# Designed miniproteins, single chains, continued (3), part 22

Each design is a single chain, and the fold is of that chain. pLDDT is the mean over its residues in the fold that is shown.

## One batch from the design tools (miniprotein)

Design m8737
Fold by ESMFold2-Fast:
Structure m8737 (fold): chain A 87 residues (1-87)
Amino acid sequence: SELEKLREELEKLIAEMREKAATLPADRQLIVDAALHELRELVENEEPLSEEEIEKVRALLIQQAPELADLAERIAEIMRRISELLK
């Protein structure tokens, strides 16, 4: 299904973000890991996410890892697509 494909793409982006975040200072890496964990919990509930929740995750990831802004933007886009399918 489209939802399954988007969830698989999101997991790939989360894994890529974690791999690249491993080069960040330990304090920033912990915040990124915590944000990605929260993101996974939100998606697993299979309820539509608010734009505010998606923006909060996007902004936090960019704040902690501006070098990975493109990944944060892609994560946010996939989250919006998943949310739209759950409406």
Scores: mean pLDDT 81

Design m8738
Fold by ESMFold2-Fast:
Formats: structure tokens, sequence, C-alpha cells
Structure m8738 (fold): chain A 100 residues (1-100)
């Protein structure tokens, strides 16, 4: 059902939030507080905009915002290769649900 698709996407977004939370904690532990704040502000904004697009069933906008977050993940030097692979895998699952 459409409601089940939205629920699955929201569960994946929650996992993405958890993984970025781990990245933020590591940046703070390293004394990179300004970088942690920049990452938090950018990522939180994108995740909220994706959730809003999904709730509005604006699949074109949701897909575009997911692709913007993918580009950010690929280009962020503060993410480990393992963190990038995990985040990109979750984002791909969201795209697969949108396109299904």
Amino acid sequence: SLEEKIKQIRELLDKIKELFGEVLEKLVDQGKYEKAKELAEKVLKLLLEIEEAVRNKDWEKALKLVEELEKYVEQDPNLTEEQKQELLSLLQKIKDIILS
C-alpha cells in the first residue's frame, strides 16, 4: 500500500539519522565542533525536506532531494568509506521504494 511505502521510507530515514548522529559524535570528540554543526544543519534540513516531500507524495521532489543527499555523502571528507557505503545503501533503498 502507499501508506506502507511511506512507513518503510520513514524507517530508512530514521536509520540515516542514527548513522549521521554517530558521525556527529566522532567530529565533536575530535574537537571539530564547527564541522559537526555544519554537517548537522545541512543533513537535518535535507532529511526534513525529504520527509515532507514523501508525506506530500511528491515523488519527483523526494527523488531529487535523495540524490542531493547522495552527492553530499559521496563528497564529504569526514565520512569513512564504511559510513559512505552504509548511507548510500540506505538512500538507494529509499529510491527503489519511490520508483516501485
Scores: mean pLDDT 87

Design m8739
Fold by ESMFold2-Fast:
Structure m8739 (fold): chain A 87 residues (1-87)
Amino acid sequence: ELEKLEKEIEELMKEFEERAEKAKTPEELTKIVRETLKKLDEIIEKMKEIDEEKAKKLEREAASRITATALRAIGRLIDEEIARRKA
């Protein structure tokens, strides 16, 4: 059960990273981040019922990954917007 929830977090992070890299607008990126955070919260709440310390650790790790990925995607979108304005 705990191992299954860990795999769900890994799959969620992979999906998030792929979706964020492909996002074309800040609005789309914001929607992806919000959807990912909601799904993460659901998985973490289930994990807290089994192992609260592990849930807290994985929540912090996932939040860090989401933040880093989102910041990278924002940078990409800014660069793409600058390129469009110069074209």
Scores: mean pLDDT 84

Design m8740
Fold by ESMFold2-Fast:
Structure m8740 (fold): chain A 67 residues (1-67)
Amino acid sequence: SEEEKKLVDERMKADIEGFKKLYEKDPKNVELIKSEYRHWKRVYEKYPDNKTAKEGYELAKKKLEEA
C-alpha cells in the first residue's frame, strides 16, 4: 500500500540520519561503519528501485571507503 511504502521510507530516512549523527560523534568507529554498510547493502538489494535505500547504501559505502 501507499501508506506502507511511506512508513518504510520514513524509517529508512530516520535510520540514515541516525547513522550520520553517530558518524559525526565518532568517525573512527570502523565497526559501526561496517555494520551500516552490511545493513544498507542488504536493504538496497531488497529494494533496488528505492531512492532512500540507494542513498543509505551509497553513504555507508563512501564512509567505508574513507575509513
Scores: mean pLDDT 86

Design m8741
Fold by ESMFold2-Fast:
Structure m8741 (fold): chain A 81 residues (1-81)
Amino acid sequence: MPPAFTELPREVQEELILETIERVKPSLSPEEQAILDEAARAAREGRLGEAFALLMTLSPEALKKFGEEFKRLYEEYLKKS
């Protein structure tokens, strides 16, 4: 993940995390979907560090899916900016 992500406005960081959650959620187990729902709530409250901590509790396979989708969305954002 490019280091510039944390330099983005908090609103953009929140939107990218929430959009990534929405895109990966249907492909994950119900237990991991619950973790994503909790991470989404933390992100909406502006607690991005807590959201990231929750995301780190995902399985290695789910983390890879999340990271790949996040990278796609982040690259699309940078291309349009």
Scores: mean pLDDT 78

Design m8742
Fold by ESMFold2-Fast:
Structure m8742 (fold): chain A 55 residues (1-55)
Amino acid sequence: TREVATAGIARFGHLSREQGAAAYDARDRSGREAAEAAGVSVTIGSGGAQLARAI
């Protein structure tokens, strides 16, 4: 959604809008796989903290 894209940009400004949105929505294994398909690798920390890198 537009909210996810906006939050992705705010959190992952080093990624494209689409990659940031995919990374922000990656809260579980399925989301991480979808984000990797979009060209971004996501690490989920404790409490849902996320780190994302373009691949």
Scores: mean pLDDT 61

Design m8743
Fold by ESMFold2-Fast:
Structure m8743 (fold): chain A 117 residues (1-117)
Amino acid sequence: SIEELVRQLLEALRAGDIDRAVEIIREAAKDPDAFSEAMRLSVELDKQGDYQLAATATILALGVEIIQNPSQENYDYAVSVIRGLLREAEQRGDEELVRILRTGLELLERLREEVID
């Protein structure tokens, strides 16, 4: 399920395991509905105050979009979204979420290198 993939991705991001994170996003990207499902889940988790899972669901959605529709424009958009979340996390003093989002940016760069370059 998308919920299980988001939980697995959060664990990989907390561990800094970019290789595992890429595997999880590639698995999710096999489902054409993964982007919309992950974005819906992100909104639900954010409303519940689960900011780490919400941000992870957004990272999964953006990574899926990079794999399914590889373009510099989609990558630039994804980086912009994560940088916005990073700024909000820094303003709240959420140091753990800042670490997750920074690892998410490293993940997006790895995906760009694999599918765009």
Scores: mean pLDDT 90

Design m8744
Fold by ESMFold2-Fast:
Structure m8744 (fold): chain A 73 residues (1-73)
Amino acid sequence: MELSEEELEYLVELTKKMVSGDPKVAAAVKPPSQRHGDIIGEAAERLAKKGKNPTEEEIREAVRESYKELQEK
């Protein structure tokens, strides 16, 4: 099923917190489900490999790509 715009925005905000570089902020991220946690974690790994200071568009793209990959499994 397709990711809703509201769910996408929520995951983008959680991913921003996880990649903020602040361990306390990252540790405070509590995804609503294991599946949401997996999507956010995968997106954060993609952004880490891409380098420093991701734009909001890059974060949104990483979330969409992570969602697609996890849907195929």
Scores: mean pLDDT 72

Design m8745
Fold by ESMFold2-Fast:
Structure m8745 (fold): chain A 87 residues (1-87)
Amino acid sequence: SKKEEILERVKKVLGEPITSVEEAEKKGKELVELAKELVKLGLKEKAKEIADMLRNAAEGLSPDNPFEAEIGKVLKKTAEEIEEILK
């Protein structure tokens, strides 16, 4: 089903290693679009789970490591964009 395809794509994107800030930004944009599709299917709780996971991941990254700090900003921004969709 389309629901299963979206959830599998979310799982794949979240499971892929982040090798650059650009990759994190591309993944973030895709997760926002997938969250929009989940909301259209009435799966707001699943979209919220993605936002919560991204926010928790961002809070786990070190602000003293330049790479982790930049990735954390991208993840937090992505979570905030998904949270805005859920309003």
Scores: mean pLDDT 85

Design m8746
Fold by ESMFold2-Fast:
Structure m8746 (fold): chain A 80 residues (1-80)
Amino acid sequence: MLKPLSPEVEEAVRRALREMRRLVEESKADPIKKTSLLMWGLAEVVEAALEASRGASEEEVRERLRRALEELRERLREAE
């Protein structure tokens, strides 16, 4: 059964969401590509939160979020 997120995981998720928004705003990609990539990034954050609810460690969730942010940076760069 899904469990509530720890405060540490909630803070990590909030930081990742703020960084994703910042990356999208600073990108020179067109609005359609930006929207698509933001939606992809949000889906990755949701998956990380679900893994935490299924018992993944804080380190596993942080690593998932880190990979999602790096992938978003690369995809935004390629979309420019």
Scores: mean pLDDT 81

Design m8747
Fold by ESMFold2-Fast:
Structure m8747 (fold): chain A 73 residues (1-73)
Amino acid sequence: SELEERIRNAMELLEAAEEDVRNGGDKTKAMMLAMAALVELELVVKLTGSEEARRALEEAEERFKEIKKRIKE
């Protein structure tokens, strides 16, 4: 479904951001990818009210917090 595809695509952006931070890649690109993932998930939640999308957003927010912490350090 479109909903499942959008959630999957957003989570893949977040995974790419985490990999960039993990291997010492481009911090700016990692932040942009992570922010794009969060914005997309927030939009999906607001448009659909999906429980799966809400769970994905909650997971993404925690993972984004870790990305920011690693970038700051």
Scores: mean pLDDT 87

Design m8748
Fold by ESMFold2-Fast:
Structure m8748 (fold): chain A 74 residues (1-74)
Amino acid sequence: SQIDQLIQEAKKYIAQGEKSTDADQAIKLYLQGLQKSTQAFQLSLQQGDTASGQQSLDIGVKSVQNLIKLQQKL
């Protein structure tokens, strides 16, 4: 489904951000992960898919937490 594709893309962006040695690149990747997870969450709400909605929210939260951790190290 489109939701599954967005969730998979969000996870890939976050994983790439975690592997990045460049802070600017990591920030961009985490923001892309957040954007994809937000899109998946919005579609999940429209379709009444509570399981995918929760998964999308959890991924978005992880992206935000990774951004905060990067900011605290700078």
Scores: mean pLDDT 88

Design m8749
Fold by ESMFold2-Fast:
Structure m8749 (fold): chain A 87 residues (1-87)
Amino acid sequence: MEEILERAAREAAEGGILAGKGYKEGNGAVYSGGALLAIGAIVHAELELGPEGGYEAGKRGAERAREEGAEYGAEVVEKSARGVLEG
């Protein structure tokens, strides 16, 4: 379980950081690719661990993205994580 959470959180953070980079550069393809990577990581955690697992992976990913200075990317990841709990 922890291994799945850590992998999903890392991938969600990477996706969020990439989305933030695409936004700054005005590159819609990079932005979309990053957002989809983050969403995919959270959905993978949800499928393996349930909605709470998806939320936890996204929450950890958003915190990691913020610690790396990607504030906008962290917001993308956080919104995706909340979507899992809300349905």
Scores: mean pLDDT 82

Design m8750
Fold by ESMFold2-Fast:
Structure m8750 (fold): chain A 138 residues (1-138)
Amino acid sequence: IKSLVAELNTILNKPEIDIDKITEILKELLKSSDKEAAMGAFLDTAITLLKQKKYEAFVELIKKLLKDPVIKTILSGVISYAKMFFGETSSYSIIYILALLVERSKDSWVTPELKAKASVLLKLLDENKETILKLEEN
């Protein structure tokens, strides 16, 4: 897990985004038993892509993750809340709900650092909402 997180950080710091490699690493992390490391890596990835204005890569990443049946099962509650709250299941709505659930979590594995990252991600999603949603519509 530490090696996967280090590899992910190396890829994210490159000017050219290898979205398939990022997707592969995040799928492996999200399927692991280390929920804290997996969520931290996911939040850091989403924050980095949005800060770098790589909105198309962000949308593509989320769509690729949700095509995996295991990841879709792990995120089933998030997907259900996105449908209830937004009336749709765009990359924006799913990740917004995921970040809200992390920020508001009472679970012991959700550290103050994860909650802080979730708050940063929510702000970035709010600031870039129109741009992200337009990429879903083309």
Scores: mean pLDDT 81

Design m8751
Fold by ESMFold2-Fast:
Structure m8751 (fold): chain A 81 residues (1-81)
Amino acid sequence: SAAEKAEAEALKQGVENAFNYPKKLREAAKEGKLPRPLSEEEKEQLELAERILEEAKPAYEESVEAFIEEVRRLAEEELAR
């Protein structure tokens, strides 16, 4: 249905926005555009998130579900360190 297509498009946009969010936050912090400075721990967490999302990006070429699953796998791998 049209509603199901709209929902799928909204989900795709949400995933794309989430994918780029860590990079946008780091860039905004560098440019002094954030309401407060990021802590060193927050910067490290954003770098980790950016790395995981970049590693998962090839799965996004196949589907949103594949991308989400790859992000989950990479996040679990990092937590196991």
Scores: mean pLDDT 71

Design m8752
Fold by ESMFold2-Fast:
Structure m8752 (fold): chain A 111 residues (1-111)
Amino acid sequence: SVAEANRALARDEATTLELHFVIESLDFEARLVADSAAGTVEVEVLRGELSEEDRARLAEEAARASALLAAGRMTAGEALTLMVRTLLEIAVERGDTSLREGIEGLERGLA
């Protein structure tokens, strides 16, 4: 749930953060890992299917977040917030418009 994501992101002092993200309405589940020591951001889809276009978008955003994390320009918590936002944006584009409020909440948290 979004509440579980928000609690995980509050622990940005940790060098490695792991988040289990679920969108129940889409039968979608992913594991997100940000490791500031390794400079890596990874997304593993555990359940549900993404289009080739959506997978490419996630991979591009993960690579961008990894580069910023490795450069010390982003925290692990900020990196996970960006990945959650990207997944919610994909969900909205797939027709789940109820999640738009979640995206707006994450954008306010990054500001």
Scores: mean pLDDT 73

Design m8753
Fold by ESMFold2-Fast:
Structure m8753 (fold): chain A 90 residues (1-90)
Amino acid sequence: GEEEAKKAGEAAKEGSKTGAGNGANGATLLGGEEAGKEAVEKAKKEGGEESGKYAEEGMEHALNSESEGMKAAREAARELRKIGDELEAE
């Protein structure tokens, strides 16, 4: 019925937004900021401003993920150093 058609339409819209975000995220991870910007512009041209917004979020997430990964690695190294220092104090 009408409710099922509406639900299908909402799912398709969500899938399109998710695709735009994931595409821009992947492009940014592989090609850096320039590739991410190209993916965002393509999303805007093909899917409009909403798709562009989701693509921008995907790009930003990819750029921040590199920093988060480096921060996590440094924090892990810092924790290992603390454990090493405690063992050396024996």
Scores: mean pLDDT 69

Design m8754
Fold by ESMFold2-Fast:
Structure m8754 (fold): chain A 67 residues (1-67)
Amino acid sequence: HMLSDEEHFAFLRELGARIEAAGGWDAVTPEELGKRAGISPETVRKVLAGFIRITREEAERLLAALD
């Protein structure tokens, strides 16, 4: 259910690339990303800071929110 270490690092790499392609964090805030993905902005910020891991479903929703 939760992302493995390998999946988590791959997810963060892909998320970072998609955020950069979208204009960086000034263009897509954690608040907006969380809103689109149905995940709390606080959870988004903690995931990006490396403080917590998320489920595979949450990771997929975050990536889809940038497409």
Scores: mean pLDDT 78

Design m8755
Fold by ESMFold2-Fast:
Structure m8755 (fold): chain A 73 residues (1-73)
Amino acid sequence: SSTEELSMSREGDTLTLTFTFTNIEEDKEVQIPKLPGYELKAVYLNGEAQPIADTVLLPKGEKAVLTLVYKRA
């Protein structure tokens, strides 16, 4: 089973969510949260830009960091 930690930061109208996943036993599809009044502007997996979508695939491994950047709409 994977373990998950969430940190949040806000700077002006920009909200950044960082999810740290550990012990990912198999490739796992994760739903990107929808935030009322915010629009998703960027998705990063382990610091690499990903397509903006409703979900992101976390690769199997010891650790993955998912960073989501939202801006007030």
Scores: mean pLDDT 84

Design m8756
Fold by ESMFold2-Fast:
Structure m8756 (fold): chain A 81 residues (1-81)
Amino acid sequence: ALEEARKHVREAIEALEKGDYETALQHLVRAARAVEKIPDEKLRQEVLDHIEKAIQAVLEGNAEEAIKHAREAYDILDKAL
């Protein structure tokens, strides 16, 4: 769950940096699904909050905020592994 979520967040960040918002949204949604399987409730809530904010930022056309929140989600997941 943690490794799969981190992989999808990383792929979302790479897509955002390339301006590929469709691919980024696909990976953010997949990351959120992987995070739902994390048994640690506090960790799950923190990571989901950042993924949801990244998704909202992409939908609003705010690439800078999307990358910021995706990177925060990645950092939390990376430290938990």
Scores: mean pLDDT 85

Design m8757
Fold by ESMFold2-Fast:
Structure m8757 (fold): chain A 83 residues (1-83)
Amino acid sequence: DERARRTARLTGEAAAEVAEKRGDLELAELARETGSFMRAIEEYERRRVEELARRDGEAVLDELARQGDPAAADLLMRRKRAA
């Protein structure tokens, strides 16, 4: 379906433009790669909190989750399930 492919590509490109204007180059790349604004944001935030957890440990995830960061809360829950 050409229309569906074009819509998905335009959505990813539109999200990439917004991210680039904000200086979020990684989010811009993810938006183009995933073709979905929602998936790009979810993946970007997941990578951000995973990187923080690698540097500062799980205590950082607990702190971010307490502050209302949904990506940190989700990653913390996934890690507790994997352990």
Scores: mean pLDDT 70

Design m8758
Fold by ESMFold2-Fast:
Structure m8758 (fold): chain A 86 residues (1-86)
Amino acid sequence: MTKEVLEEDLAILKKALPELEKEIEEIEEKVKKGEVTQEDISKLVALLLIASMGVMIAEELGDEETAKKFQELVDRLKEIMKEIEK
């Protein structure tokens, strides 16, 4: 991929950050209530992949601040997965 294409992809992912954070918050609330469904698990996996892509693209472009934001989402998602597995 060209650097220009990665910059456009990262811009799209950055615009999606508020939506991704909202989805993560909704799943965190369901975990606390013990109401996690199979659909929530599938969504959690998709969110983890998207956030991980954000980290990789931001790191490749040297955007440390954006990489850190996506890494925080990855860490939150991994914590949720550990709570579900318990």
Scores: mean pLDDT 83

Design m8759
Fold by ESMFold2-Fast:
Order: C-alpha cells, then sequence, then structure tokens
Structure m8759 (fold): chain A 91 residues (1-91)
C-alpha cells in the first residue's frame, strides 16, 4: 500500500508544478488521479492512520494549488511527506 501513498504525493507535486506553470487542466488531471489513489487506499487499508493522513495531506496540497495558494500547498506536501516517513518506520 505504500506505493499508493507515494503515487498520491507524486500526483500532488505534479499538480502544484502544473498550476505554477499555468496548466490548470494538467493540475486537475493529476488531482483526479490522486483522488483515485486515495479512494483505493481507504478501501484497502482503512485502519492505516499514517498512510491515510499522508494521502489526505497530498489531496489538500492539490486543492490549495488549484486555488492558487502555493504556500499552503507546499506546507501540506511537507505534512504528507512526514506522514509517509512515519508509515515507513512502522514497516
Amino acid sequence: MLELVEEAIRYAKLAVEKMKAGDILGAIGHTLALIGHYEELKREAPEDEEQLKAAEYALEASRYALKGDFEEAEKKLEEAEEYLEKAKEKL
């Protein structure tokens, strides 16, 4: 399941990059892919708090990027990475 969280964070980073470049449609596409991974993670690992929090923060980062709030988007990406590291420590 770590691969779903890693891909969710990757799509969040791509959404931020696309929005900074003015590619709103690209950012939306990456955010939709992220939502798909987040829904799969909730279905397959609903009790994995750290993995769910990492994916939730990645999704928040994409949402802030779509609003043009890059400061909050970067902050949420940092929180997503922190929870991913916590999830890795438990394996």
Scores: mean pLDDT 84

Design m8760
Fold by ESMFold2-Fast:
Structure m8760 (fold): chain A 80 residues (1-80)
Amino acid sequence: MTLEEIKETLQIEIETAEALEKGDIEKAKELLENNPELARREEFERMIKALESDDEEEREKAREAARSLKEGYKFILEVL
């Protein structure tokens, strides 16, 4: 895997986490479907499930987790 491929994957992970942070479930699902080899797929899928729940507390917790994940990926991208 090249450095360019790693950066591209991180950018997709950032976009997926940002969509989840905003509650854009459709966008997050599209990104996962178009990128089947995306790392941490299980975590994104769990966040989508939480965002689909009727419990606002569960949804807010999922958005907070997505924000933290987004910041982590952004940090990795900046130091590459």
Scores: mean pLDDT 81

Design m8761
Fold by ESMFold2-Fast:
Structure m8761 (fold): chain A 94 residues (1-94)
Amino acid sequence: SAPSPVQQLVAEAKALLDEARRHLEAGDYEAAARSFVEAARLLSQAANLLGDEEALRRVEELTVLGLTAIARRDEAAFLAVLDEMEALGDELAA
């Protein structure tokens, strides 16, 4: 069974969220932010393909929260945002 376009976007976004987590563990906040923003873009594309305006709004809210956490060097808050974005991706791919 071939994955749907939404499932492909979510899988790529989840890989980028894992990259953001690894960059954070390495202390590379700039690289963590870049991978995170790219993941958010792919999740927004997935939500848009589904016409899910609530999910689009949630991605936007999580993007602001994640970038705020990175700017404040709040690693715990950033990790919590990554977990919420992964969960949202799972909901979109369901």
Scores: mean pLDDT 90

Design m8762
Fold by ESMFold2-Fast:
Structure m8762 (fold): chain A 91 residues (1-91)
Amino acid sequence: MFLPVPVLLALENLVEDGLLTKEQVAELIRKHREDFISLNKEELAELIEKETGIPKEVILARFDEAEQELIQDPIGAIERALAFQEELESL
């Protein structure tokens, strides 16, 4: 089941910045899959802060970056999100 593209991009941005590992992201998704689909950006940032200790403001900045990427290059952003999801599913 596919997660929302902005959520996948925000999680990948956290991984690229060294704040989370791919394994930590895969575990978060396994534990909280329904929340990653149903919760809004603010609620997801609070959930990730609670589980990882990363400040909510840092997480929200990665969501904002993901939203800007989708506006600037929607096709490239979607391709990046799908590639990241495939990597997570292989773990």
Scores: mean pLDDT 84

Design m8763
Fold by ESMFold2-Fast:
Structure m8763 (fold): chain A 83 residues (1-83)
Amino acid sequence: SEIEKEYILGNLLYVSIVSTADIMVRRDPSMKAWADEVIAEVERLMAKMDEYYKQNDLEGVREVLEKMRKIDEEMVAKEKALQ
């Protein structure tokens, strides 16, 4: 279903963000505190997405997915600054 596709995309973004944060901390350990905050925020967003998914609320799932995409964009920008 459409909601299942959006939910899967959210989980893929979660893995991408967490993996990128881990790589950045390995490159610069001073980023650990920042990375921990980003991971905590994304975990809260995933919990909210799970609630909307269980309620079959496609718009709620999409709202969380857009917030996750913004975090991913910030991660990409921060990674480019480290290159």
Scores: mean pLDDT 86

Design m8764
Fold by ESMFold2-Fast:
Order: structure tokens, then C-alpha cells, then sequence
Structure m8764 (fold): chain A 98 residues (1-98)
């Protein structure tokens, strides 16, 4: 579980770092920090149901933010779809580890 959270954190960080727009990058980094902190707290508490809920919410929040960035012209549709796929795979790995 802890290794899966670490992998998700790394994926989210790499996605944010791949974004050319500084404002879009900052928004993605801020969301990643918030969601990873919540996931780590759930791991420490041993709350598997909360961890599953937070993992699913992390995916939905990132998909929503990426779609918003595409609408604003700050991110290409292709890069957003690639990012969504990577996040979905990392979230699924975390869910499978719970």
C-alpha cells in the first residue's frame, strides 16, 4: 500500500513537471500535495475504506482539473488523455494493493 501511494505521488509529480504552463503546473502540484497527504493519513490510520474512497476521488479530481486546463487552452487534449491514463493506472495499482 505505502509503495503504491509513493508510485502515485511520483506519477502526479511527473505529470505536473511535464506541463509547460507555470500556472497549470502549480494547480496540479497543489492538488497532488493535498490528495497525497490525505492518502498517507488514511494509510497511517489503517482505514482501507477511506483509502479506497480517497484514491477514487483523487482520480476524479485530476480528470476534472485536466479537462478544465484543456478548456482554458493551457493543456492539449492529447497530453490530458495521456495524463489521465497514467493516473488511472497508478490509482488502479493502489486500489489493487488495498
Amino acid sequence: IEEAVKKLEEVLKEIAESIEDPEARELLEALAQEEIAKLRAAVEAGDKEKLKQLATQTLLKFEGLLDSLVEQGLLSKEKAEDAKKRIKEAVQELLDAI
Scores: mean pLDDT 82

Design m8765
Fold by ESMFold2-Fast:
Structure m8765 (fold): chain A 92 residues (1-92)
Amino acid sequence: MAEAERLRELAERAREIVKDYVNKAKQTDPKEAAQELADALTRMARESSAEVGEELYRGAASALKYKDDIDQMIKEAEENMRAVEEAVEALI
């Protein structure tokens, strides 16, 4: 259904943002990459449903919280993406 497709596309976009952050953190300043990730997830959350938006906001907050620990930040980002994907599946 079109609604299910839109929600899956949103989850895919969030996953791509996290993947881009991981790649940028390896090549640039990790703290700057964390701020960019947080800003991108916050923008996406503002355009999302309440349930998906809440998980995206949590991801943005986590990126800023763990900006000084890149390994922990990557782990938290992967766990948050799983939560976003689960929220999307619950709405389909």
Scores: mean pLDDT 75

Design m8766
Fold by ESMFold2-Fast:
Structure m8766 (fold): chain A 55 residues (1-55)
Amino acid sequence: PEEIEELIDALRAQGKSEDEIARELSKQFGLSFETASRLVRAILKQKEIGRNIPR
């Protein structure tokens, strides 16, 4: 879901916290906060693993 990933990336660039991103995602896509929070966490974790594997 590219639209969701683009929104997450834009909000991260604005310095929003994970909870703030989840709230915006919930608001824009009509998801529960719990569902949005889990989705944000999963996407951010997946992106981090792909870009910064060594840590």
Scores: mean pLDDT 73

Design m8767
Fold by ESMFold2-Fast:
Structure m8767 (fold): chain A 71 residues (1-71)
Amino acid sequence: MLEEFIREATRAIAESPDKESVLEVIKKYAKKASEEFSKEDAEFFGSALVSAAIGKGVEPEEAKKAVEEGM
């Protein structure tokens, strides 16, 4: 379940056309993760989203802030 959720979110980030879209995807999935998973699993998921965003050229601090705002 968590692994599949990470796969879906990471794919959505990879398919995002710009930085703003990446940040919106992060916020959306971080919110869903906080509602469905334990705090530890949600934090692990957040770290995976940050890593995927960095791969798309997003600053680590902006990606982390988006995760925090989504949760």
Scores: mean pLDDT 80

Design m8768
Fold by ESMFold2-Fast:
Structure m8768 (fold): chain A 71 residues (1-71)
Amino acid sequence: AAAAQRAAELAPSVAVAEEMVAQGLISQALLDAFRAGDVAAYAEILKRQLKAAGKEPDEALIAEELAKIAE
């Protein structure tokens, strides 16, 4: 379990990622990879969320979120 529990914690983010696909901000393939638990896909979606909010991607913040998933 730890990986399965972290995947469950990402469930609310899937709805946001689906909205981003509908808005044309990310590809369906990226969403599918994220649903499969691809950590790199999660990082890419997070960067695009930050850019959409008018913020520069913070690599330290992204690394921190990835570390929480990887534990």
Scores: mean pLDDT 66

Design m8769
Fold by ESMFold2-Fast:
Structure m8769 (fold): chain A 64 residues (1-64)
Amino acid sequence: MSQKARDLLQQGIDYAKQGQYDKAKDLLTKASQLAIESGDDGLENEAGTLYRSVVEKKEPPPLK
């Protein structure tokens, strides 16, 4: 499991909660890329869900 990808997902959530949507999108994109590189389909799916929440400017769901 990629801890760096999970850390970036959490940082993206934190920035989204602060209203920093551009920073959140950047962090979630980086997390998604790392998840793909590590073959972690679960993290890739999680990153996609969080990215959609940020684009819709809704509160992102917690990490599973």
Scores: mean pLDDT 74

Design m8770
Fold by ESMFold2-Fast:
Structure m8770 (fold): chain A 72 residues (1-72)
Amino acid sequence: FNAKVIAVVGDYIVIDKGTKDLPDLKEGDKVKITTPDGTEFEGVVVSVANDMTFIKTEAELPIGTEIKVEKI
C-alpha cells in the first residue's frame, strides 16, 4: 500500500494510514518500506491507531516522503 510519512520520532516513522485502511497490519508485523527512488528498508510495526501507524525503522525518511509499505 502507499502511505505518506507524517511524523518522525527518534527511530520511529508515523504514516498516514491506520486500522481502517490496514486491516491486516498488527503490532509486531514486519514490513518492507520502499522509497520513491526504489530503495528498500525493513521496519517493525509498533502501534496501529485509527488513522496512523508507528513503524520502527533505521530508514531516514523526512516528513512528507511518499512510500510503499508491504507486509513481509
Scores: mean pLDDT 78

